# Designs tried in a protein design run: designed miniproteins, single chains, continued (3). Part 5

Each design is a single chain, and the fold is of that chain. pLDDT is the mean over its residues in the fold that is shown.

## One batch from the design tools (miniprotein)

Design m8150
Fold by ESMFold2-Fast:
Structure m8150 (fold): chain A 59 residues (1-59)
Amino acid sequence: ATLELSGAITAADLPKIYAFFKANKDKPKTLVLHNATFTPEAQAAIDYLEKQGLKVVRL
């Protein structure tokens, strides 16, 4: 499963990312980021999800 996002990623985007992660808990899941920037809060949340098995690709 793959979720693609671009632009500024903030706390407001986290529910969508969490929903994607939960829906694909027992499956390979990749977040593809096109020219994305992060607030510190969003970066910390994504780092946590990477430790939980989310693969993150930054383009």
Scores: mean pLDDT 82

Design m8151
Fold by ESMFold2-Fast:
Structure m8151 (fold): chain A 78 residues (1-78)
Amino acid sequence: SERRERAKRAAQEAVNAAIEGDAEKAIEALEEVLRHGGPEVAAGTAQAAIEAAREAGKDEVAEKIEKWLEEQGLKLPG
């Protein structure tokens, strides 16, 4: 489905942007995941992006994504 494919592409973009250190781009991509995939998919993608950012040494990006999750009222998957 179009929504599923858009959410999947946005999820890949969010993780890649987080690794690159681009918090604004990562958050824009997460907003697209939320719009097309819903809150659970967005929370899962955000968790993956946070982990990827930290592994890449981009702690500031991880912190910005965590703040975005809190602002959206989204719960991490576990």
Scores: mean pLDDT 85

Design m8152
Fold by ESMFold2-Fast:
Structure m8152 (fold): chain A 67 residues (1-67)
Amino acid sequence: SATLRAIAESEREIFERLEEALRLYEEGRKEDAQKLMEEIGKEYNVNITTPEEARRRLKSYHAALAQ
């Protein structure tokens, strides 16, 4: 369905932005990273508010793509 395709594409965009948020954390820009994660959560209706949760979801996403 169109809805499922939109969700899959939104998930890809979410993970690309989560990679950016984690990069900001690595650079010591924790406030910018937290703001970006909050924006992602609001925009895509997901509750990813910690770098650990973001890393876990990214790892799972990449594992799913490798299948």
Scores: mean pLDDT 73

Design m8153
Fold by ESMFold2-Fast:
Structure m8153 (fold): chain A 104 residues (1-104)
Amino acid sequence: LSPALVEKLRELLKLLEEAKRRIEEAKSMEELLAEVQRVVDGLVAVTLLAEAEGDAALAERVLAFIDRLAQAVADAKSLEELKERVLALLEEIIEWLREQLEAA
């Protein structure tokens, strides 16, 4: 990973840890969807930088997380169900980010 990608992944990790806390505390669908959008925006920023630097594998991996978040939003039938699905995905992404940063 380039230094720029390492910095962007560290920014994303902080954003996801903060978003996880806000999602756990979310009391409305509007609050939850706002935090999901913030997460998606962070993932998109990483994808764009990875593509610009020619890291197709990293871009593909991050795009897959974006697709899974979009699917969770589409499929969830309640606030509680969406919250559960999003929190599970955030834990998976956070763990993956920690592994990427440890290897860098």
Scores: mean pLDDT 88

Design m8154
Fold by ESMFold2-Fast:
Order: structure tokens, then sequence, then C-alpha cells
Structure m8154 (fold): chain A 64 residues (1-64)
């Protein structure tokens, strides 16, 4: 259980850092379409990481 809490916290921290980087990139980017693409990519990546975490939790339950 603690290991999954640690993985969740790690994803949360990584997502927070990635949001900051994307915000800095958006501030430098004047093209609205490019900004939308950056935001869409961030959302897609965050959803993918959340899905991977759920898959790991399910696999660990089968082994434990």
Amino acid sequence: MKEFEEKAEKIKKETKEKIKKVEEEIEKEKDIEKRRKKIAELIAESLRKIGELFDEILEERKKK
C-alpha cells in the first residue's frame, strides 16, 4: 500500500514540475495553436501516466 502512495506522490510531483515547464514554454510561445498543442500534449501525458499507475496497482494485487 505505501509503495502505491509513493508512486502516486511521485506522479503528482512530476506532473507539477511538468506544468511549470509547459507554463514557461507557453509564455514564450505567441502562436495560439502551438500553445493549445502543448496543453493537449500535457493532458494526454498525464492521463497516460495515471493509466500506467492503475495498471501497476492491478498487477501488484494479482501477485500479492
Scores: mean pLDDT 73

Design m8155
Fold by ESMFold2-Fast:
Structure m8155 (fold): chain A 61 residues (1-61)
Amino acid sequence: MESLRYRALLYRATGAHFEKKGEYKLAAEYYRKAAELFREAGDEEAAEEAEEKAREAEEKA
């Protein structure tokens, strides 16, 4: 059972979906949630990547 990492991946994918749709504010929210879950899972590298995605989405909003 891959609890935290799997959920983090789903949130990151959801953020990418909203980014593709031009809903940048919503994309940023999901990317931030993914980053939080990656940190809880101990994956700081993936968490930082998700935070960067969230910031980029917020700048486009």
Scores: mean pLDDT 82

Design m8156
Fold by ESMFold2-Fast:
Order: C-alpha cells, then structure tokens, then sequence
Structure m8156 (fold): chain A 65 residues (1-65)
C-alpha cells in the first residue's frame, strides 16, 4: 500500500492513475502515429497533444476528487 505519511495517493487512486496513464499513452501514440503517417503539420500535432492533455487533466481531476 502507498504510505499516507506525506499525504500520498491511496492505492485505489494509484491504480486508476496507472490505468489512465496507460490509456493516455496508447491514445497519444495512436493519434501521433496516424498524424505523422498523414504528413500532419506541427500545428496539427500540437492540437492533438492539447486535446489528449485536456482529457487527461479532466480524468485526473475525477480520480483525485
């Protein structure tokens, strides 16, 4: 179990964060690979990153709430 001495995340929150990180990494890789394959511009890649980060931040807040 994660120690609570320094107000660290609970074991349940840690598992959810690991799952979220895995899903976010897979989604980001998939979108970036597709974008690069299609000759996407730096601007398009930036938009993909912003979208993935926004969704990640939203889901992170849900886990930490």
Amino acid sequence: MIPTIDAELSPEQQKKLEELAKEAEEELKKRLEEALKNGASDEEIKKILEEVLKELARRLEEILA
Scores: mean pLDDT 75

Design m8157
Fold by ESMFold2-Fast:
Structure m8157 (fold): chain A 69 residues (1-69)
Amino acid sequence: GMEEIKKFALEKLEELERELTLEALRGNIMSGEEARQRIIDEVAKELHKKFGISEEEAKKLVEELLKER
């Protein structure tokens, strides 16, 4: 259901935030907007692969989850 999709999205958001933090520590600095777009794109692709929702719908879901934080 939607709860499973949201849980998976939140877990992937946490994984990507940790990965980007490690990349920043290696000197791969990106703007907050670049980091945000990378997170949205990557989580949306994972949601599309696992749940079969469109990438466009997945991106909207990820943007809403980020807005609620």
Scores: mean pLDDT 79

Design m8158
Fold by ESMFold2-Fast:
Structure m8158 (fold): chain A 68 residues (1-68)
Amino acid sequence: MAVNTLTPEEKAQLGAIYSAADTDHDGKVTEAELATVAAQFPNAARLMKLADEDGDGVITNEELAKIV
C-alpha cells in the first residue's frame, strides 16, 4: 500500500483538476473526465493515481476532502 503525502501545491492542483473535471457535478471524477482536462493539467492522470489509493479509477469528493 502506497502512503504518500501530497504537497500543498499538489493538493491545490488536485482541487482545481477535480473542480474542472467534475463537469456533471456528481461528486466523482473518473479517468474519462480527467482526459477532458489533461491538456490543461498534464499531471492530472498521475495525481489521480496518487490520490486513488484503491486504484478504482475514481476520485470522490470525500477522498479529495481528506487531501485538501
Scores: mean pLDDT 67

Design m8159
Fold by ESMFold2-Fast:
Structure m8159 (fold): chain A 92 residues (1-92)
Amino acid sequence: FGREILTNILLEGAKEALKQGDYDLALQLSEEAIRISKGTSMESLAYLMLGQAYFGQGNYDKAIEYYQKSLELDPDNEEAKKNLKKAQEAKK
């Protein structure tokens, strides 16, 4: 319902911020998306986006942490699995 719509708006904004290289804005919008989506099916996607924002900043440890949180909520998310492996390889 309304929370999923708001979460989608925040995640779309975070995605646009990532494309622009504005990682601080992407983090802020992703954190708000987590807050709004807490307990919903969208929460895993909000964690995925937060992980992507940290990856963009070069903070691979936090990217790994949030990709793992996304996978705890949605273990079958292939995008989160791919991003997790990419972050683990980038940390090496």
Scores: mean pLDDT 85

Design m8160
Fold by ESMFold2-Fast:
Structure m8160 (fold): chain A 66 residues (1-66)
Amino acid sequence: MTREERLEEVERRFEEEAREFARTASEEERREVLEGARRGLPEARKEGNEGAVRAAEVLLRALEEV
């Protein structure tokens, strides 16, 4: 299996978890996680941590674009 295939599986599971969080979490909890992702994303990009970048982007999409 390629690294890309493994990242895709992890991302898929995380997307499912993020969607469940978005529908069940309170407004306060969603805001806190959203701010955390916004603050963590620049550092993850600087470090070249692809997994952390994708995780933050998934959270931002699930919480901000809903």
Scores: mean pLDDT 73

Design m8161
Fold by ESMFold2-Fast:
Structure m8161 (fold): chain A 93 residues (1-93)
Amino acid sequence: MAIESFRSIRISGEDLRKGIEKVQKAKKKMKVSDFVNEVTGVELKSGFAIIGYVDEDGKERMLVIGLDGYLDTSIKPENVLYGIVFEVPDVPA
């Protein structure tokens, strides 16, 4: 099926929370691609990540970040629900 051409990796809420806490404590900027590689051992070339979290009003929100973007440490680790990363195939020019 056409959608099977996209690689997706799910990151558990526990692993995502641990990663965010580590980045916050270290005061380091970490790219989403580097974070995925550290947590899962998988290197991704291009794509995006979706992070599900609960905001201060208790409502579920989603954050979308490119793999070349930096992990958003403004989200409290305890408010994180899930992470999903998508690898998008490079389309040659």
Scores: mean pLDDT 70

Design m8163
Fold by ESMFold2-Fast:
Structure m8163 (fold): chain A 96 residues (1-96)
Amino acid sequence: SMEENRKILLELTELAKKFLEGKMSLDEFVEKVAEILGLDEESKEKLKEAIETKDIDTINELFSPFFEELRKNSDPELAKLLQEMAELFIQAIESV
């Protein structure tokens, strides 16, 4: 739903901000992102490695099902929240 997608984007944005502020470890950040996105243990390990190696392609693949769900709901507010989340995640990855 649009409401659920908005909630997920806001939660992901908050996690990225906390990580950038040094309030959260990389392991805790990866664990919480994986939980929000419903990633299995193997995908969670791939996410951690991709962040540590700055493998943006793998990160995009892991987020792909969520991005496709967002694209089905053409909402300008969701697009704005997605952009803010993406910008903060890029900053978080670059900080590693």
Scores: mean pLDDT 83

Design m8164
Fold by ESMFold2-Fast:
Structure m8164 (fold): chain A 61 residues (1-61)
Amino acid sequence: MKPDEKEVRRALALMHAALLIRTRPDMSPEEIEKEVRAFAEKLGLSPEDIEELVAWARERL
């Protein structure tokens, strides 16, 4: 019921990655990966969560 801070950060990182892929097709896959990783790091995601998110983004590129 009450959103967990960790879940909120994961959701924000995922939404940001999805938004970049959808709205910035002019960016290279390398640029998108860097931005996805940087934002997830700023949100304090674990290395494991960051790698899963980057893999998710790569599958959609």
Scores: mean pLDDT 78

Design m8165
Fold by ESMFold2-Fast:
Structure m8165 (fold): chain A 89 residues (1-89)
Amino acid sequence: GPAKVVVTAKVDGGHKEAQAAGLAGKEAALKAGADKVIGTVSKDGKTSTLTVIDKTKDQALKSGQAAADAARKAAEKLGVKVEVEVKVE
């Protein structure tokens, strides 16, 4: 089956900051070659979660790392603190 990597970005901000981090991460993962990216923002508006899907674990991890880096940079640009986690499923 497809490989999955979950990228979680928790921002010290609101829904707009979490969404911006998530959207930047999704775009970076797709640009890095991910087959599919599913993004959600938590009910409290503080956490963006991206499920990065690809045919191989190595490619999913590469795309997930690109997403994590982009989410961090987006949060830094907005002046908010962020904690980013990358988990292989």
Scores: mean pLDDT 85

Design m8166
Fold by ESMFold2-Fast:
Structure m8166 (fold): chain A 80 residues (1-80)
Amino acid sequence: SFEEQKRKLLEAVVRAMVEAGKVEDPDIARELTKLAGEASKLVFEAKSEQDLRRAVEILREMAKLDPRLKPVVEEVEEAL
């Protein structure tokens, strides 16, 4: 269901935020925190699967800054 997809994506965003808190580079940590906030807002306000895909695009951007997040993005892409 859409609500189940939304829940899974919010869980992935929370995981990404936790991992961002472990980043020692303060510039990368700030950008990851900003992107995670943008992604969580998009998921919370989402009314369609297309809106959820926009949040996934932000998670992909986060994974480019921190490759450790790549498995989180792949898991969410398979769930959507």
Scores: mean pLDDT 81

Design m8167
Fold by ESMFold2-Fast:
Structure m8167 (fold): chain A 55 residues (1-55)
Amino acid sequence: SMAAEQEALRLQKEAIRAALAGDAERASRLFGESARMAGKDEQAVQRSAAAGAAL
C-alpha cells in the first residue's frame, strides 16, 4: 500500500541518519524494517540488512 511505502521511505531516511551518526547497528535494523514495509520480499529484506551492515 502507499502508506506502507511512505513508512518504508521514512524508515530508510532514519537509517541513513543513523549511519551518518556512526550508529551502524541502528542503521542496519532500520534498513531491514524499511525493506519489510516496502514489500514482503525476503531478498529485499536481506539486501537492505546487508547494506546497513556495510555502513
Scores: mean pLDDT 72

Design m8168
Fold by ESMFold2-Fast:
Structure m8168 (fold): chain A 72 residues (1-72)
Amino acid sequence: SEEQARRARAVVAAVERLGRERGVSGVRTTSAQMLALALIEEGASLREVARAVAELLGVSEETVLREVRRVE
């Protein structure tokens, strides 16, 4: 849906920025983006997506949620 597409764009942008700011490897950053997109496609909540991404990036779930809201 258009709503899912907007959420996906916001999450991908948030992960890209966090990866850059925290010096996370490109492979880890891309893996987090791919995982986020797969979870969103399966209908996962933003909180579930944020938790999974947070583990890959080595940040808190709350850090991911804040960044997603900043880019929306």
Scores: mean pLDDT 85

Design m8169
Fold by ESMFold2-Fast:
Structure m8169 (fold): chain A 54 residues (1-54)
Amino acid sequence: ERIDYVREQLRKEAKAVGLPEEEIDKVLEENPSFLAGLLMREGVPAENVIKEEK
């Protein structure tokens, strides 16, 4: 559930910066850290994009 929450936050932020949802889903499966880094370059706080439970 928390992992899903983080995915939804990443999707929301990435969509706000103009990425298609299909690309967002693919990146989340392969490199969620890469997407988080991209969003942080756009000024999105890290807490909104990389909070993931282990």
Scores: mean pLDDT 62

Design m8170
Fold by ESMFold2-Fast:
Structure m8170 (fold): chain A 97 residues (1-97)
Amino acid sequence: SMKKTLEAAKKSLEEAKKAVEAGDLRTAQLHATMALIGLSVAARYSEDEEVKKLAEEAAKKVAEAIAAVEAGDLEKALEYLEEAIKKVEEAIEILEK
């Protein structure tokens, strides 16, 4: 189910955000990478063009968040993760119609 794939990606992003807030950057990178894999699946295999676009935009934000974590810019990492979560929530809403 595409919805379950996106819900799993959202949970991974929420865990990544919690890890950044706790200063556990390795755990943050792991959860963000898991979310990126799920979003890449959604971007490639979604039949809905709007869901596909939102998954691609979310994946880009997650990649930017990972780069920010590696640079030690935790404020920017949190901003990118929150933007990615919003995109994933919007994609889930489309699939609920």
Scores: mean pLDDT 89

Design m8171
Fold by ESMFold2-Fast:
Structure m8171 (fold): chain A 64 residues (1-64)
Amino acid sequence: MAERARKAQQLGLEHYKNASDEQKAVLSSIADTLRAIGDRLDEGLARYRAGEISREEALELAGA
């Protein structure tokens, strides 16, 4: 199961190696944005599962 994550990471590194400096900056910005969205989704789901917030509040935190 770790093998799929490793292959995806290697493909990303190969693409990054062949990218221009401008493309690398854009890719880093996209990665940071996706990480922030993931963090918000995880927080919303954890709070929803704990019964602290409603489903609508959890979806709003995820940006949906």
Scores: mean pLDDT 67

Design m8172
Fold by ESMFold2-Fast:
Structure m8172 (fold): chain A 71 residues (1-71)
Amino acid sequence: AIENIEKAVEAAKKGDLEEAILNAVKAAEESNNNPEVNENIRKAVLAAVKGNFEEAEKNLEKAKAIIKKLE
């Protein structure tokens, strides 16, 4: 989960929409589809699709914090 969310954050920083989404989805799956993780990942995906990679990164960082709390 942490490895994939970190890769998603790096992809968002580069503006790589495909890599950001793929790694974010993997992080959600590895977190057993935790509702809070899923909500922040959904917000990040929506922001990235709109071209708002700064907002995507912020929501991915929130998901990462939740994943760390669960471990």
Scores: mean pLDDT 79

Design m8173
Fold by ESMFold2-Fast:
Structure m8173 (fold): chain A 79 residues (1-79)
Amino acid sequence: SAALEKGKEYREKGEEAEKAGDYETAGKYFYQAALYYIKAGDYESAREAAQKSFEAYVRAGKVEEAIEKAKEIAELIKK
């Protein structure tokens, strides 16, 4: 599906941003990947992307944003 393809695209962009040491950008891309995986119904990939987003934001010093986005993703998966 288009949503699954977008999830994979954002996951790959997040991985490239991590390799570059741009953890804030990596956090944003992994967060987008998680949202698209949720839209596609791929909750396993969504949880993995959400975990990567959380870790990247924490490494970027964005702990509050990491917690807020993690709560948002958890509620979306629960639904």
Scores: mean pLDDT 88

Design m8174
Fold by ESMFold2-Fast:
Structure m8174 (fold): chain A 58 residues (1-58)
Amino acid sequence: SAAEAAAEAARAAGAAGDWERADRLGTQSVIYASDAGDEAAAERAAAIGREASRLGGG
């Protein structure tokens, strides 16, 4: 799904240290999951985005 693809890309970006990209993709994954009505996927995606913002923030 689009939400799963965005979440996977966010995780990969985070692993590469690209926290800005991870945050953007995490936000996109939340939008896709919410559109699909998948509340659990939306929460997982939001958690990825929050952690990316926290680690990449300055």
Scores: mean pLDDT 75

Design m8175
Fold by ESMFold2-Fast:
Structure m8175 (fold): chain A 62 residues (1-62)
Amino acid sequence: GITDEEIEDIGKELAKKTGITDPLEVLKLVAKELKKKYKIPIDVNDTDTGAEILEKLSKIKS
């Protein structure tokens, strides 16, 4: 599992690396990073809303 704190830290690091400040775009990057580097089974589409991404993230939290 993954914690809210770990998700927030990943988001902050990705925002710094990319310069992206839009919260929805940062959430999409976090979800893609979790799948790519941490191999967490989360699938995010470009059309997903922030609420849908947060729901997907809640299912992988410990």
Scores: mean pLDDT 77

Design m8176
Fold by ESMFold2-Fast:
Structure m8176 (fold): chain A 66 residues (1-66)
Amino acid sequence: SKEEAKKLAEEAEKRGQSVGILYGNGRVAVISPDGLAVADLGSDEEAKKFAEELKKIAPRARLGYL
């Protein structure tokens, strides 16, 4: 879910952990040492916007294509 993805990115950034944010096929995945969260945004445009929002929350995250 979007909330799980946001929480995972936020917690990883607060702890200085590595985090990956991947987007594509209308989805966003957040990967950290604490787990994996996937959000379905329904469109590639919305998925990209959400990934960019998550990157602002976790500036040190690596952003890539799913």
Scores: mean pLDDT 82

Design m8177
Fold by ESMFold2-Fast:
Structure m8177 (fold): chain A 92 residues (1-92)
Amino acid sequence: MEEFLEAAQATLLAMGAVIASKYNDAEGAARYAEKAKEFLEKQEKISPEVLRDLRFVADAARRAAENSTDPQLGERVRKAAEELEKLIEEKE
């Protein structure tokens, strides 16, 4: 039951981050990366499939940072992506 909810949440975060990145919504991408990090920090054991979905969130946030015209927002989303990627590497 809990594993199903974790997989569903990770998939929704990945979809949201990819959509935000596609529309150059750097603020949205930052929020999804930040939520993904908070979600992953609360998990003691993570499936490889959930980690893969969270990596899509990090990649989408990185792209949003590169496309951001706001330097402060671009830095925020880049930092969120980097922190999420580091945590994913520590949890694999």
Scores: mean pLDDT 81

Design m8178
Fold by ESMFold2-Fast:
Structure m8178 (fold): chain A 84 residues (1-84)
Amino acid sequence: EEEIKKKIKEIKEEIKKLEFEIEELEGLIGILEGLQKIAEEKGLEEVVKELKEKIEKLKEKIKELEKKIEELKKELEELEKELK
């Protein structure tokens, strides 16, 4: 029972870390989208392309982190069932 409680705590801490990482990446995407709009207004096609590529990579990373959070939440639910 104590080992399961420790594992639950570890998983909850990992989920919080991943959620914080997603929040930071979303903030960065917002900044890059703002820069993309400015670059588009100035006709800087190469800069627009680079910003779009960076935004796409960040969005892909967010999807991977969201998937990992879902997997961890499923593990958490199973461990909580074992305690109750």
Scores: mean pLDDT 85

Design m8179
Fold by ESMFold2-Fast:
Structure m8179 (fold): chain A 78 residues (1-78)
Amino acid sequence: SMEEEERRLLEEVERLKEELKAELEGLSKDELIDMLSALSGVPRSALAGLSKEELRELLAEGLAQQRMAERVREREAA
């Protein structure tokens, strides 16, 4: 079984991911590719074959992980 702390963290990531997916719905496929390439370091050409929905899922996942990491750092710095 996962630790209670880890379970809460995963729940926060999933909630944040769903919120981010909604925010990203207004972006074009090119904008999603640009943001995901910048976030992940993957070339735009490698991402061009993915659907807009796949790009939204991957970008939301990456952004959720990044924002959770920033929250932890901010909490420790405060």
Scores: mean pLDDT 77

Design m8180
Fold by ESMFold2-Fast:
Structure m8180 (fold): chain A 61 residues (1-61)
Amino acid sequence: LSPAARWAAKLVREIKDPVARAQAVLGVIETFGLSYEELAEALGISVETVRRWVELARQAL
C-alpha cells in the first residue's frame, strides 16, 4: 500500500461523523488518485463500501 493510502485510512478512522468521513474519503481519492481497491484494503473494508461512501459524499454536496 502507498503511504497516501495508509495516511488516508488513519484519517478516515478518526472521523466520527458519517458525512465528514465520506467527504474525507472523496477528497483523498481525488487529491492523491487512490483507487477504491487500495483504499478498501487500507481500511479493511469492501470496495463496495468505499463506493457507497463516495456516493454519499457526492450527494451531500
Scores: mean pLDDT 77

Design m8181
Fold by ESMFold2-Fast:
Structure m8181 (fold): chain A 93 residues (1-93)
Amino acid sequence: SREQLLAEAVAALGIMTASVLVKYPPKSPEEAKRLLDLAIKQLEEARRLGMPESVLRQAADAIEEMLRKGLEKAPPEWQPIFEEALKRVRELR
């Protein structure tokens, strides 16, 4: 369905946003929060649009992996932002 295609497109954008954050580290905590909020919001929208649970789990797993890598490299002042994002992604499973 159109809703299913839109859900898949939104999930793909969420994964891409997370991977860009890993490859091109944000310049400020505010930018990190904005990009992470965007990735999570895209995943939440995909769920509302009827994304299959298997696709949602795959997208959430990819974002969680990127967040864990980001947390390991993040300065102490940025760690709470990544930890909150990680918690939110886990709740979408």
Scores: mean pLDDT 76

Design m8182
Fold by ESMFold2-Fast:
Structure m8182 (fold): chain A 70 residues (1-70)
Amino acid sequence: SALVEEAERLMEEADRLGTLGVITRDAALLQQAIALYEEAARLAEEAGDKELKERAVRAINSARQTLAAL
């Protein structure tokens, strides 16, 4: 599915930005990662991929917790 492929791409990009945000302690990078995970979750839900949506939601929660700890 094109939606699943795009959701996976967004998750990979979000993982990169999130990792960089943690290393550099940059809240803006973490906020960008969260936005990409939110879009990935939306696309996964539209595609009916429950596992991918759950993975994206867990990533959002983890990134928000990290942002709060900065």
Scores: mean pLDDT 91

Design m8183
Fold by ESMFold2-Fast:
Structure m8183 (fold): chain A 63 residues (1-63)
Amino acid sequence: SLEEKILELINKAVEAAEKGDLETAQRYLDEAVKLAEKSKNPEVIRRIMAARLLLVGREYELS
């Protein structure tokens, strides 16, 4: 489903961010956001927001 594809991208973004690969994490999040524009599921949007907060936190720790 569309939601499954978005969640896979979010999971890949989180994994990349945890490994310190912030550029790859941002690319996956950007793809998830584009797909989420076609989704009416608020839970998907909430998960994207949570992943973005994680990415910002990791960027701060690594800077």
Scores: mean pLDDT 79

Design m8184
Fold by ESMFold2-Fast:
Structure m8184 (fold): chain A 65 residues (1-65)
Amino acid sequence: GKKVAVVTAATKEKGEEAGKKLVEEAGADEYIVLVGGGSKEGQEKMLKLHKEEGYTVAGVGVINE
């Protein structure tokens, strides 16, 4: 499948900013933003997408504690 950058961020705006940069720099075809940043739920969603749907995790932006 296509390469997808998965970004976890505290806000949608921060995640979109990081995702766009990863598409340009890492050669991903698109990006997905999971709002929740450093939350356990956000991290679990990222890992689930990576393992179950074959998405390539190009970066993780954790902005909340």
Scores: mean pLDDT 60

Design m8185
Fold by ESMFold2-Fast:
Structure m8185 (fold): chain A 80 residues (1-80)
Amino acid sequence: MEELRKKAEEARKKMKEAAENGDIETVNQYAVELIRIEEELGLPLEEQMKVIGTVLRYIGDAIDKEIQKRLEELRKKLEE
């Protein structure tokens, strides 16, 4: 149990680091691992769904930043 909890904490840390770098592929890999660990620990489905929610938030944040960057580039070109 303690070893699985340590692995879960490491996976969460790796997900956050990957998200900060915009590495969504790595976020997804560690999210899958984290869900598997939480299932092994017997955590309720609601807790497992929170991992999916975190992934969707990271993906949404990355998409939002890309959209904002593209909108600023387009706005700058339209003002020319």
Scores: mean pLDDT 77

Design m8186
Fold by ESMFold2-Fast:
Structure m8186 (fold): chain A 92 residues (1-92)
Amino acid sequence: MEETIRKLRVLAIIEDAILEVKKKYKLTPEQEKLLDEFAKEVFKILTDPSLSKEEKIKKIEEITEEKQKTSTPEQQKVLEEFKKIIIEEIEK
């Protein structure tokens, strides 16, 4: 039950971050799909019980950088903003 509550809290953080990015950048359908796929990867990291807070932040930074290597400049900005919002929420 506590694990379910933690996962729901993480999901709420991710959904809020997606809404903030969509509001700021007025995403195309393709950019929304990229963000949704990336958010699923971030959710797996944030819900991994074997990772510390510091390890979660490092992994999120690593997957963001990796995703940005094959992304357009506009997609890179979207991924960077999402990463910043997520990291700030974890740091609270």
Scores: mean pLDDT 82

